# Designed miniproteins, single chains, continued (5): the designs that were tried, part 53

Each design is a single chain, and the fold is of that chain. pLDDT is the mean over its residues in the fold that is shown.

## One batch from the design tools (miniprotein)

Design m17925
Fold by ESMFold2-Fast:
Formats: structure tokens, sequence, C-alpha cells
Structure m17925 (fold): chain A 85 residues (1-85)
């Protein structure tokens, strides 16, 4: 999970819309595999940043994929946060 998140952060920082979309998808997967709310929250943050990069590029297909990843990661973070409380 953490290893996937590190790779997602690298892809998001590349500035390439396709790599940013891949980063968002990997961050979503990291969130699903996260066992702590902190890891899931970090994954959601990475996915959102990757989505911003993809959207700013004007690549609609990459942007849509990145948004999907960000929404999935956010959902997982909320679920894990609720369980810890």
Amino acid sequence: AEELLEKAEELAKSGDPEKAAEGAQLASLAAQLATTPELARRAAEVAVEAAKVALKSGDKEAGIRAIGGALAAIGEAFQLGAEVK
C-alpha cells in the first residue's frame, strides 16, 4: 500500500497527464489497501493532486480517469476515518 502511494506521488509530480492519471489510479488502489486512516487520507490527497495535473493539461480522457481515482480514494478515506472513531 505505502509502496503504491510512493509510486503514485512520483507519477503525479511528473507533469504528464497520462502519468498523472496513472498516479490517481494507483493512489486509489493504495487507499483501498490502506489499514490506517492516515494512509488513506494521504492517498486521497495524492489522487486529488494528480487529478488537478491531468485536468490542467486539457486531456479530457486522462482527466476523467484521474477524477475517478480521486473520488474512489476519498471514499475509502472517509470509511476508514469513521471506523477508527
Scores: mean pLDDT 75

Design m17926
Fold by ESMFold2-Fast:
Structure m17926 (fold): chain A 85 residues (1-85)
Amino acid sequence: DIEEAIKKLEELIEKIKKAKNLDEVREIALQGFLIALRAAKKENILKVIGLGLRTIGDFLDAKNLEEAKEIAIESLKELIELLKE
């Protein structure tokens, strides 16, 4: 159910805002990508994978917790938009 997946991704965005360290941000973001991969339409799966790989790259370049949270929140918002298509 795409609607349920979107709701879960919105809840994960709120969890990212409260995350205490980089590992928590990465774990929550990974959960979001797995939810999106399971819910996405077949034609959008490669787009979800591509966004996931880009997000991993951005995390490697992140200098601090605040920057990592911004990356994760933006990526989960992009996943929500992909699921709405």
Scores: mean pLDDT 86

Design m17927
Fold by ESMFold2-Fast:
Parts: sequence; C-alpha cells; structure tokens
Structure m17927 (fold): chain A 72 residues (1-72)
Amino acid sequence: GAMAARRAAGQARADAIGTENAKLVKESKELVKQKGLTPEEAIEWGKEHADTPLGRVLRALGENELALAEMA
C-alpha cells in the first residue's frame, strides 16, 4: 500500500535526521571540551555561527545547561 511505502520513506528520513543530529550533538560536546567553553561562551559561539547546524545545536546545548543550573 501507498501508506506503508510513505511510512517507510518517512522512517528512513527520520532515521537519517536522527543520526545527523546525534553526530552534531557529539561534535558540539567535543568542541566544548577542546576549547574549554563555558555554557555562556557556547551560546555566544552558537550565535556567531547561527547559519550552521553545529552553531544552532551548540547554542541550544548551552541554553539548556544554563537552564538546568538555574533550577539546581
């Protein structure tokens, strides 16, 4: 059926996006470790590189880290 074919294609796309996002998160964490960035510095770097997927992920991770610290 057409629905099964569409769902299989959608799942393959979701899996590819999930894999790419996992890679970006790993690269973002590695960059933070390599440069010794604070959450604030990670947000600033992400803002400077907002046109890149890595910059957007790094900014989101920094904002999340600050939010968790504020709740602690």
Scores: mean pLDDT 71

Design m17928
Fold by ESMFold2-Fast:
Structure m17928 (fold): chain A 85 residues (1-85)
Amino acid sequence: SMVEEVEEAVKKKVEEAKKASPEKKPEVMLKGLKEVKELGEKAAEEAEKGSPEEAAKEHKKLQEILEKAGEASGEIYDEYEKEKA
């Protein structure tokens, strides 16, 4: 499903950001966030084509995945900022 594709993309982009050098982390994170956002918007659009019940279920899953992605991204940025401050 597209929600699964978003979840996989989030995991891949978070891992790429964690592995990136400190100088590259901001760029890798911003690029990853943009790609995840675009996939998430497309997944939400596809969910709306289903039944209202299915759309609600997929939207809830998508929201949870994106919230976790945001938290992980914030933690990586906080660690980076503390090291650079």
Scores: mean pLDDT 75

Design m17929
Fold by ESMFold2-Fast:
Parts: C-alpha cells; sequence; structure tokens
Structure m17929 (fold): chain A 86 residues (1-86)
C-alpha cells in the first residue's frame, strides 16, 4: 500500500519526465496540445501508473500547463508542470 506522499512524489517525477520528453520531441516540430497530452499519457503508462485524467492548458505561445491525475499502488495523486517550448 503506497502512502499519499509517495504517490504524489512519483506523480511529480512522472510529470517532470513527461515535460522533458515533450521538450525533446518539440525540437523535431511544433506540438499540438493533443500531442502533448498523448506524450504525457505514454510516459505515465510506461511508469506503471493508471491515468485518471490529463489536462493540457495553453498559457501563452509555447507555454503549457500539464495536470496529471494518476492512481498508483492504490493511492490517487495529482501533479502539475509548466512546460516552455522555444
Amino acid sequence: HMTPEEAEERARAVVDAAAERIKELSKQGKLTPDEIERIAREVAEAAGMRVVDIKVEKLSDGKYKITLEVEVGGARARAEKIVELE
């Protein structure tokens, strides 16, 4: 049984990893919010997390807020990350 604190730490690590992957892929071409969401989902699922919800909000040109809600080890966690592209 995972503690809520451990689940939150893992969710933060996953959203950080997703942000880095998104930045890497953005070098190959401009990403849409739908593509950003897909990449974040793929990273979370690869980390063994069940994705409850993913939100991608455009804050400005090239700046996006990713909100990840996951279930891992029987605990629910939410993490947010702002990603800047160029």
Scores: mean pLDDT 83

Design m17930
Fold by ESMFold2-Fast:
Structure m17930 (fold): chain A 70 residues (1-70)
Amino acid sequence: GGGPDEATLEEEIAALREQLRKLGVSEEAIENLVEAARNYETDPELARELLKLAEEEMEKVREERLKAAE
């Protein structure tokens, strides 16, 4: 394809935001995910690290939510 697929990135972010919010993920973790996507254009290594951190945060929230939902 021609040019960068920024639209697809935004779609992925939108889908993830919806899933994260449904899981009760904090806005902080969601913001980190968005920032990682933006940094992906400039620094893909940094973006990957930020995404990994956001994913770890999401997993912790998921576990805590399951415990709270007893």
Scores: mean pLDDT 67

Design m17931
Fold by ESMFold2-Fast:
Structure m17931 (fold): chain A 65 residues (1-65)
Amino acid sequence: SKEKIEEFKKLVSEANEYYYNGDLEKALKLLEEAKKLLETLPEDEKEFYLPLIEKAIEEVKKKLE
């Protein structure tokens, strides 16, 4: 699933750009899309990235509070 990993990395990169520009809503949307892609990957690939993406999502959510 090279295509899914490439799309995941692209979504994370775009989310980081929006996050540092202060567009937290767009950053959160892109991180949630990245998480959805990870859910479609084999468990071994998902285990590494899922905790990282969930931490990023929680950080953005805390800034929106």
Scores: mean pLDDT 82

Design m17932
Fold by ESMFold2-Fast:
Structure m17932 (fold): chain A 79 residues (1-79)
Amino acid sequence: EKARELVKEAEELLKEGKYKEAMEKAKEAIMEAADADPSLVPEAIGRILRGIGLELDGKYKEAAEYLIEGARELLEKIE
């Protein structure tokens, strides 16, 4: 599954301290989950916007962690 692979990539990037790259992979995973189940689009948008807010506040690690968690929770809803 593409979204699950993106979450795994994001988690590996987070462990390497590559927070911005982890955020981008997590955002892609969130969007893939929303594409698989369009009823999740409002929640997906909310999670991405919150992650961007954390990034704008300079909280890159927290933003990456939040987006990865969001992607995982959305994937659990479609499994």
Scores: mean pLDDT 83

Design m17933
Fold by ESMFold2-Fast:
Structure m17933 (fold): chain A 60 residues (1-60)
Amino acid sequence: SAMEAEARATLAESDDPLERAVAMLRLGAPPGVVEQALRGRGVAPEEARRIVAEALARLA
């Protein structure tokens, strides 16, 4: 779908953790998996939780 294509483009092109979190959630990744992926990219645990919460609020 167009939304999936846009999300995949964001993951390929953007380094912004919030944009990546929103894209991963749109692709159906659970919040815990998104948090873990952000941590894998060097985001601190507290910051990763905050970013995922913000991404969920943005999509609500």
Scores: mean pLDDT 83

Design m17934
Fold by ESMFold2-Fast:
Structure m17934 (fold): chain A 100 residues (1-100)
Amino acid sequence: MEARKEAEREKKEGREALARRLEELAELGDEEAFREYLRKREELEKEAEELVKEAERKVAENKDNPEKVLEIEIELGMKLIEIGVEKVAAASEAVRRARE
C-alpha cells in the first residue's frame, strides 16, 4: 500500500497541469469558460456514477427476472446518453466563449 504522501503529490501535479491549461485558455481570453466547463463535467460525471450504482442495486434486487434486468439496462443506457449530450453541450459552450 502506497504512502498517502505519494497520492497527495500526484494530486498536486494534477492541479499544476490544470493550472497550466487554465493559463493557456486565459491567453485566448476566457479562463472562466474553461473553469465552468470543468465544474459542469465533474457534476455530470458524479451524476453518471450515481446512475450506475442505482442500476447495479436494481439488478441485484431483480436478478431472477431477466426481462426486468434488461429494462434496467436500457434505462441506464438512455440516461447515460442524455448525460453525454449535456457534456457535448457544455464543451461546445466553452469553445464558443473561448473564441469570442
Scores: mean pLDDT 74

Design m17935
Fold by ESMFold2-Fast:
Order: C-alpha cells, then structure tokens, then sequence
Structure m17935 (fold): chain A 72 residues (1-72)
C-alpha cells in the first residue's frame, strides 16, 4: 500500500546519514504524500528536499523540488 511505502521510507530516513540519499528519500516522500492527497506534508517534504539538494550544490534537483512544492 501507499501508506506502507511511506512508513518504510520514514523509518529509513530516520537513520540515513548520506545527505544525497536523504534528499532523494525526502523528495520521494513528497511524491507519495501528494498521491495520498496530503498536500501539506507533500509540500513540507519537497521544501526540505529542495533545501538539502541546494546545500549539496545540486541546483537542478533543488529547483525541481521547489517547483513541485509550488504546484501543490
């Protein structure tokens, strides 16, 4: 289920130390919450992913994550 995938990703995210993997997981959580219709949580995750991508110098992925947050 969608909820199971979210729970597993949130659990993995809690112990993730690689900032790139963390940003990818945050963006995926945003996508999943958007599919679930929880636009508030989706927006929070997209903004967090965008900030983390930006801190890594990944301006393209950061811009894409911020755009996803704006479209909600």
Amino acid sequence: SLEKEIAELEKALATETDPRQKADALERLGDLYAQLGDYEKAKEYFLEAGRLYASLGDDERAAKAFAKAEEL
Scores: mean pLDDT 88

Design m17936
Fold by ESMFold2-Fast:
Structure m17936 (fold): chain A 55 residues (1-55)
Amino acid sequence: SALERQIESARQLLEGMADAPAEVRRAAIDREAAELGNPEFAAALHALLDEHLAR
């Protein structure tokens, strides 16, 4: 699905930024979410970020 593709894209982005500060990773996801203009997609990307940062 389109949502699954966006989640996978965001996951790869976060993996590529593993050594970046949490603030930088959060800003990258915020930008992706804003560009999508879809609140359901934005919520899913923010949930992915929260899970990623909890590890």
Scores: mean pLDDT 81

Design m17937
Fold by ESMFold2-Fast:
Structure m17937 (fold): chain A 81 residues (1-81)
Amino acid sequence: MDTDPKVLEAEILDSLGRMAYSVGDLELAKELFEEAAKLYEEAGDKKGLARALRNLARVYKEMGKTEEAEELLERARELEE
C-alpha cells in the first residue's frame, strides 16, 4: 500500500500537465495542474502543492496572465517556508 493515493494521483496529473505544456496545450495543462494542486492540498503535501502552483504559474504566464502567475509563485514560496 502506497502511503498516500492522493499524492500519487497528483504526481501523475503533474506529469500529464507538464506533457500538455510541452506540446503547447495551455488549457489542458492548466486543468491538469489545477487538479494536481487540489489533490496535493487535500493530502497536506505542501511541497507538492508548491510545485503544482509553480507549474500553473508558468501556464498563466504563457497565457499572458502575468499578475496571476506572480501571485501563484508567491503562494508557492510561502508554502515551502
Scores: mean pLDDT 84

Design m17938
Fold by ESMFold2-Fast:
Structure m17938 (fold): chain A 105 residues (1-105)
Amino acid sequence: DELQRLGERLGLLVNELERLKEQPPTPEREERIRNLRIAIMRLDREILELAEKDGLLSPEAVKELRERKEELEKNATPEDLKAADELEKEVLKRAEEGFKRNQER
């Protein structure tokens, strides 16, 4: 169930990324895309780490988990990680507000 919740969060981040890709490029939008990609990589890692803890990972998935950790550590600064956390919270809040609005209709 925790894996399901993380998967739903991942889906929201991926949807936001695809939405931003449809818009004309601006420096601010390119920064948001970069931060979303970092947030997606972090969430993928968390999903894989939970699956590993529960003994659900194949040897191939364990390799993928290690490669994702190395890529994240190589490509993300502490500032990028903070920006990714803030953006994830914003996307999740917007999704929650949209869900509540649709229920009240």
Scores: mean pLDDT 74

Design m17939
Fold by ESMFold2-Fast:
Structure m17939 (fold): chain A 66 residues (1-66)
Amino acid sequence: SHAEAEAYYEKGLEYMKQKKYEEAIEYFYRALELDPHFVRAGAGLREAVEGLNELEGKNLKVPALP
């Protein structure tokens, strides 16, 4: 449900605030699994991937939405 997706999204934001980008990615992905049209979760996922790439020198790409 969207309410469950929202809860995962909020947890993702908590990890973003802590710069724990790998955890943020997991929670935003979970939000998108529950609601593939959750635009804010998609934006959060992109921002988390960017943060991880900058912080840890990784070359991760945002996955396509279903």
Scores: mean pLDDT 78

Design m17940
Fold by ESMFold2-Fast:
Structure m17940 (fold): chain A 68 residues (1-68)
Amino acid sequence: MKEEGEKLVKDLEKAARSIAHLNPEAAERIRKLADEVRKYVENGDFEKAKKLIDEAERLFREALLATR
C-alpha cells in the first residue's frame, strides 16, 4: 500500500510537469496535492490520500479539456 501510494505521488508529479507549460496554475495545484498525498501516505491515512489523488486527476483532466 505505501509503496503503491508513493508510485501514485510520482505519477502525479509527472502529470503536473507535462502540463506546466500549458497551464502553470493547474500544474502547481497538482504538485501541492501530490505533496499532501505523500504526507497522508506516510501517516497511514490512505483514505485521505485517495481523495486527494482523485482531486488531482480531476484537475489534470479539466486542464487538458480547457486547452482548446
Scores: mean pLDDT 77

Design m17941
Fold by ESMFold2-Fast:
Structure m17941 (fold): chain A 59 residues (1-59)
Amino acid sequence: MSEEAKKLTEEGQKALDEEKYEEAVKLYEKALEIDPNNLEAQRNLSTAKSLLALKKKEE
């Protein structure tokens, strides 16, 4: 379980780096379902959601 949460957090970071904000949000949300106290996933999820919201406003 912890290993799966770590993998999802790493995949989320890769998606965030590739500007795939929607995918990053999904991956971090899954990580937090497994490990709700993962501060890295919480912080990066907030960032990904903010970037996704900004991107959607450009449409």
Scores: mean pLDDT 80

Design m17942
Fold by ESMFold2-Fast:
Structure m17942 (fold): chain A 59 residues (1-59)
Amino acid sequence: MEERERIRQEALEVAKKLIDEGKTKSEAIFEATRLAIDAGLSSREVFELSLEIKKEIDK
């Protein structure tokens, strides 16, 4: 898997885990985007990722 795709998948899994643990959607998105920023994703990639995470956890 490409490094960027790996980071994206890891962030999504972190967000899902936090929701399963009873955290709020806002907290899950915040923690996942922080992980992506720390891993070196661009501002645009982080923004797109936040939209994907929100879409995924709204199901």
Scores: mean pLDDT 79

Design m17943
Fold by ESMFold2-Fast:
Structure m17943 (fold): chain A 81 residues (1-81)
Amino acid sequence: SYEQRLGVVEARVTVKVDSKEKMEELIKALRAAHPAVEFKKLSETEYEVTIRAATPEQVREAIEVLKKLADEVKVDGLRPV
């Protein structure tokens, strides 16, 4: 069928927490819920998170997990890859 372009949807999110232990808990929780997540360490308490999923809804679900666990969350929009 035409136009089933399943683009991967990507979001870049910067997350900040107040402790290294809280960051370790955040990483474990997000990986358990969303396996297609990449982490880039900026500091012990700040990471850049790249979330890739088949749908925008799956990316939004991952962002909501981050919002519950992180002290600060900065979202760099949703885009097709």
Scores: mean pLDDT 74

Design m17944
Fold by ESMFold2-Fast:
Structure m17944 (fold): chain A 55 residues (1-55)
Amino acid sequence: MPKKPSPEKYREVVSLIANEGLPVDEAAEKLGLSEDEKAYLRERFAQRDAFVASL
């Protein structure tokens, strides 16, 4: 089941993506996130990308 990461971990993932251009999976792996937390992040980012593509 997808599990929402803590706000602090979420910020760290976003910072790694913004500063180093890492894919979400690699940023999550660097921070030691669980599979459930990775699933949540992938779903969230996929929804954002789908919304942008619909513009």
Scores: mean pLDDT 73

Design m17945
Fold by ESMFold2-Fast:
Structure m17945 (fold): chain A 70 residues (1-70)
Amino acid sequence: MSGEEQAKQAIEYAKKAEEYLKKGDLKKAREYLNKAQDFAVASLAKGDDKGGAEAAKAVGEVGRKLHEAE
């Protein structure tokens, strides 16, 4: 999987985490956020600085909302 594909998956999982957070399903929100973090880190490790930065921002925003909900 390319760094670009990993960044796209990170953003997609971050969106799913936010959807579950809005539904009050904190367990699934954490599960998808963890997956998003793993893909964002993998994207950066492959040198996709632009995609990795965008993915990290999306993960950070959802992570902040999840922390505020806990």
Scores: mean pLDDT 79

Design m17946
Fold by ESMFold2-Fast:
Structure m17946 (fold): chain A 99 residues (1-99)
Amino acid sequence: EEFLEKARALFARAAGEITRLVRDSPVAEEVRKLVKEAFRKMDEAETLDEFYEIGKEFAEKVRELAAKLPDPELQARVNAVIDRFLEELEKLKKEYEKK
């Protein structure tokens, strides 16, 4: 479905930015594992509601890892990517569920 395709594109962009931001940090490997697991779950998702819940779970887990980052500027940048991803995902959900 078109909305699932758009949701996957939003996630891929956010996951790519987060992975790039943390690549030289102690949480890089854990973030990569979370991204891989989220992509796997999203490929199995049949509804936007399922995708939304997977996206929210991913965001919360990444926020927990970001809290372990020693650089407060990097932590803020990771949180900004997550905030934008969740905002865009919520807008997408509202757009397609009203139709």
Scores: mean pLDDT 82

Design m17947
Fold by ESMFold2-Fast:
Order: sequence, then C-alpha cells, then structure tokens
Structure m17947 (fold): chain A 78 residues (1-78)
Amino acid sequence: ARRIGERVAERMVEALDDPFELDVAYALGLIGAGIAKANGDLESAREFFRTAAEVLEKSGTPEARRIAEHFRALADEL
C-alpha cells in the first residue's frame, strides 16, 4: 500500500501540467484505495492515503496540497 501510494502520488505530481493525466492518476488512486477498503484492509487504505498525501505535499503546488488535505481526511475517517 505505501509503495502504491507513493507511485500514484509521483504520477500525479508528474501530471500536474496535464489536467487530464492528473485526473486519471487521482481516480486510479481512489479506485485502488476503495478496493483495499472493500476487502477489509483498512490499514492498507489508511497507509495509501497518508503516503500519497506526503508525496503530494512535497510538490508544493496549491492543487497538490488540496488533494493531500483530502487524502489525509479520508485516512482519518477510516
């Protein structure tokens, strides 16, 4: 989960100049986390969201920070 979260967040940062690719990477991240949650693996889902938020926060853009805040909120709800 941590490694998957890092990979998804890295892809999001790489796609920041392309709104379509950023949206796709974001959607894929949510789908992956949803599957983990559906399988009862709440800890992997939490770790995914926390790791993705950390990578996004390092990019320093306002858009990435907003997505990171949403991911942290989702982790806290699990």
Scores: mean pLDDT 68

Design m17948
Fold by ESMFold2-Fast:
Structure m17948 (fold): chain A 70 residues (1-70)
Amino acid sequence: GAAEKAALQAKIAALEKEIAKLKKEIEKLKKELEKATGEEARKLAAQLTAASLRLIGLEFELELLKKKLA
């Protein structure tokens, strides 16, 4: 009912905030990677890859929740 829709909307809002935070982290990692060389660059590239994969997962979860709300 209405309470279930409100709970889904709250989860969607929380997930959107998490996605926004992660996108900012990815932007920071990209900027740091542009300035890095050698081992530091490899470490940052690995962190960027992990963050990007997490973002894909969260965006997929968000779309599933939005589909349930519709």
Scores: mean pLDDT 87

Design m17949
Fold by ESMFold2-Fast:
Structure m17949 (fold): chain A 91 residues (1-91)
Amino acid sequence: KAAEVERLRKEAQELNKKAEEIAAKKGPYHPEVVELAVEARRLEAEALLLAGADPAALRAGLEAVAADAAASSEPAGPLLAAGARATAAAL
């Protein structure tokens, strides 16, 4: 599954790149940035899980993204935080 792990890592890197570009324009806690960061972490977690990583460590990473979303003060913050937590719970 090396090819699958590599594919997921590349997708996560592309999403992180997009998130950084949007954060530079709209700020790091903008809903669009948070959504991209959550999806990137989900793909990174999936790649690490396929490589035999500890699910608890992956869950903690997603919980950090959820905390950032909750702290954003954006109208969509609570919804994005819930999405990140749901992804963490699914791991």
Scores: mean pLDDT 69

Design m17950
Fold by ESMFold2-Fast:
Structure m17950 (fold): chain A 97 residues (1-97)
Amino acid sequence: MSKEEKEKLIKELNETAERFVELARQASPTGARLAEGAKQALEDAVKAIEKGDKQTASRYLVAAGLLGVAAGIETGNPEIVELTKKMVDLGKKLIDS
C-alpha cells in the first residue's frame, strides 16, 4: 500500500469514527461513553500500526469492535453497528498493509 493510500484510509477511518461518536452522543449518555471508548481504542490501534506492532494493533481493534457493538446495543441504532463494522474493516486494511 502506498503512503497516499494509507493517509486516505486513516482519513476515512477518522471521519467514520467522528460520525459514530456523534450518533451515539445524540442517542444516550451511556452510548456516548461506549463510543468514545471505541474511538480511543481505534486511535491506540492506529498508533500501534505506525510503530509496526501489528499484534497490539489487532488487540485494540478487537476492543474497538466490542465497544462499538455495545454502543449499538445501548442506543438501538443500527447505523452505529454499521459504522463499527466499517471502522473494523478499515483498521484491518491498515494492519494488513
Scores: mean pLDDT 86

Design m17951
Fold by ESMFold2-Fast:
Structure m17951 (fold): chain A 88 residues (1-88)
Amino acid sequence: SMSDVVRPDEKLAELLRQVGFTKETYTVGEIYEGFLKYAVKAGLFDPEDPNVVDVSGTLLGEILGVDSFDTLDGSEIIERLLKHAEKV
């Protein structure tokens, strides 16, 4: 659930550090908030660009397990992010 406490691995922690998240543990909701802040800063969810986002060879591509994406829903994003986090 969104209130579960998790510890991100080094890849997810690096993504979170880029938006000022420097704790060792987070709730699932905080992980998702950090991802959204990262996506906004990186310009990943520009609704005016209908093209597929190429994330091949990037940290985000490694975390999400895809080379490109057009749209992922929030629950799919959470599931993919949590593959890089362990329950505490």
Scores: mean pLDDT 75

Design m17952
Fold by ESMFold2-Fast:
Structure m17952 (fold): chain A 72 residues (1-72)
Amino acid sequence: MAMSPETEAILRRIAARVQETALALPADASPAERAAALEATIDAEAERLLAEGVPREHVDAAAARVRAAVAA
């Protein structure tokens, strides 16, 4: 599915933060702990983007795509 260049840029920013969190997690972290940490990272970055004045529509679309990717 096509998405706007703006949504794609936001998605890459959220994805980069999720990758950073995943790499920082302890090797012995449970699947539940990992899922919680990644979800918290997505939520935190989404709130920062909204605070910066990025439209909610683009942030919500990007966050949903990152959540789908980490669930796969």
Scores: mean pLDDT 80

Design m17953
Fold by ESMFold2-Fast:
Structure m17953 (fold): chain A 80 residues (1-80)
Amino acid sequence: SLFEEVDKILNELKSKYPEHSEILQKIADKMKEVLAKDPKDWEAVGQAVARELEATPEATSEFKAEIVLALQRLREAADA
């Protein structure tokens, strides 16, 4: 399911960035919340994730880029 793909990709990022595991969990929870309302509203997913990252001063540009790539991969998997 799409929710399993979200958990899989975000858990991979938690392994790579264990210092950001709390932020990644919040992002995963927000993505699932938005997708539960409309599984095709990837614009709303992107906005929710961007808001969470903006509230996180420890998020590096490298980490933010990894999140953007993860969102792109999830959207492509959902459309397949």
Scores: mean pLDDT 81

Design m17954
Fold by ESMFold2-Fast:
Structure m17954 (fold): chain A 98 residues (1-98)
Amino acid sequence: SEKERKLAITFTAAVLALVAGIIEDEKTNPEAAKLFRKALEEVLKAMEAYDEGNTEEAIKHFDEAIKLLEEAIKKSKNPGVYKTALDLVREAKKLLEE
């Protein structure tokens, strides 16, 4: 479906944005990078839950990812890439709620 296609693209974009941010911050802001790695793990768990047909569990993992991203952005010296990741995670959650 169009919704499933949009969700897959949004998930992929969120993962790529998070990975790019982690690489940038790994040496210069390790505390923020640690939180972004945890957010990435939650996004991946959301994808697995959705693939298993558990939309409610997927939404819970997105909520945890959003919380971790908001906390990490406050600690990051380069928040721009992570704000993009946050917006993409929020969009994926909204698509699941529709």
Scores: mean pLDDT 81

Design m17955
Fold by ESMFold2-Fast:
Order: C-alpha cells, then structure tokens, then sequence
Structure m17955 (fold): chain A 94 residues (1-94)
C-alpha cells in the first residue's frame, strides 16, 4: 500500500540519520519525531489522511534542507526519496 511505502522510506531515513553524526542534532531529532507522528496519525484516522500526509511532506522537505546544510548527503537523499513517496500518496488521494 502507499502508506507501507511511506513507512519503509521513513524507517530508512531514521536508520541513516542515526548512523550519521552530522545529522545528530536536537533540531533534526525534533523534525524526525514530528514526521513519524504525522505518519502514525495518517494511518490511524483515514479522514485526516491527506492533511497528515501534507504535514509529513513539509517536514520531509525541511529534513532534506537541514541535512544538506549539515553535509549529511545520505540523509538528504533519503529525505528526498521519502518526500517523493509522500507526494505520490497525496496524488493518489486527489
């Protein structure tokens, strides 16, 4: 399903962020936590699915930008891949 692909990409992003000292900042941790909570909320309440995915998309873009500024290239790429999967999920809902 679309949410399974989003969850898998988020899991990959989290693993790469945990492995990269350049991504280990309070700001990155806060954004990753918020992103995860929006994905969980999207799964729990189908009526909020679109709004939660749109919030998750903005956080994925912010995480990419933060990772790029920090030189965490693998984290930035994983955040970009996650953003693309979220965009596809949003398109399927519209």
Amino acid sequence: SMLERVKEKFKELGKLADADPKAQTPEMAAKLTALGLHIVAAEIDPSELLAELEAALELAKEIKELAEKRGAEKVAKAAEELAKEIEKAIEELK
Scores: mean pLDDT 87

Design m17956
Fold by ESMFold2-Fast:
Structure m17956 (fold): chain A 89 residues (1-89)
Amino acid sequence: SPADAEVDREVEEFRETLQLFVDSLKAEGKTLEEIKEALIDYVRLFLERAGVTPEEIEEFIKRLKSAKSLDEMLDIVTEFVRELLRRRA
């Protein structure tokens, strides 16, 4: 549907924004752990502003912290944001 296409576009743009954020921190010489913490903080604030409940945010952050790589963290975040946008559409 047109709504699904719009959701996919917004999710891809969001993923690209997160990738640029991660790449910027890497260029600054941040460690993997510092980048993960910064990404978690950014995502937490984004979800709070999006009206996600504190309980759902904490459960999501637990899943995000279990990721084995930055790419897996980005995959987890983008799929969660996709579901949130579908709830609105």
Scores: mean pLDDT 85

Design m17957
Fold by ESMFold2-Fast:
Structure m17957 (fold): chain A 54 residues (1-54)
Amino acid sequence: SVKLPDGVTLVSEGDTEVVYKVDLPGVSSRYVTSVIIPYLKKLSKEIGKKVIVK
């Protein structure tokens, strides 16, 4: 299993896509956009699947 950032949970995994949920009460949307989403996009490239963030 791949280590996920704090507050990020795996919702579902398919053959071509993986869905993650970010559940960090009080975290800024800037942190989600500038740190979490880029990390998950990089992870998508590593695993060969599209990453969807909710």
Scores: mean pLDDT 73

Design m17958
Fold by ESMFold2-Fast:
Structure m17958 (fold): chain A 62 residues (1-62)
Amino acid sequence: SNEEKLIKEVEELIKKLPEEKKEPFLKELERLKEEKDSFKNEEGYLLRLIGLKLDIELELKK
């Protein structure tokens, strides 16, 4: 599914971060997974996963 693909992409990006920067992104991913059912639709949840992916990609470009 698109969800599983995005989660795997986010997890792989987090692995590329320095150790001290990993924890905030890991916590945010866990929070999003826990809050999945609170989103009005799947599209909203997927957009939040895409946003997290982009945030990590920006951190890696530092």
Scores: mean pLDDT 80

Design m17959
Fold by ESMFold2-Fast:
Structure m17959 (fold): chain A 68 residues (1-68)
Amino acid sequence: SREQQVQEYLAAAKAVVDQLIASGKYSREEILSVINTIGLHAAERFGKEAAEKIKKEVTQHVEEQLKK
């Protein structure tokens, strides 16, 4: 289903940003740039509304992980 595909994409996107954070090599701004690219790709695949939801969820996830 579309909902399942969106959830699988979201999980994969979170895994990618988790690896970037864990590496310790990238700034918050660089990680946010990757999220923007993920959002553009998601918009092509799922449309603007689903892409904004994915982008929001991934951004929230990153902000939570960067808090000590």
Scores: mean pLDDT 85

Design m17960
Fold by ESMFold2-Fast:
Structure m17960 (fold): chain A 103 residues (1-103)
Amino acid sequence: MDLEAEKKRYEEEIKKDPNNAEAYLRLGDVYFQEGKFDEAKKYYEKAIEIDPNNAEAYQRLGDLYFLQLKFDEAIEWYKKALEIDPNNRVARANLAVAEELKK
């Protein structure tokens, strides 16, 4: 799938509904895939601002810090994701890896 086409789709969804937390989350994912981590972070933070119970957005922030080898910050965001959704397998797995790599 064309990342530029996906970006335009989510930007259009946001224009139609500025409170669409899912559209911000997915736009953040596009920037993450492009390696634009500052932009990805901004959109994940906006998704959380709109929907504070979006466990996936907290997990994505953890993933951003994890890729930057910022394991302390990654651990904090994964723990927040798991407080909202204890069954988030990605957050659980990456939390365990981050805790091991931090040692």
Scores: mean pLDDT 86

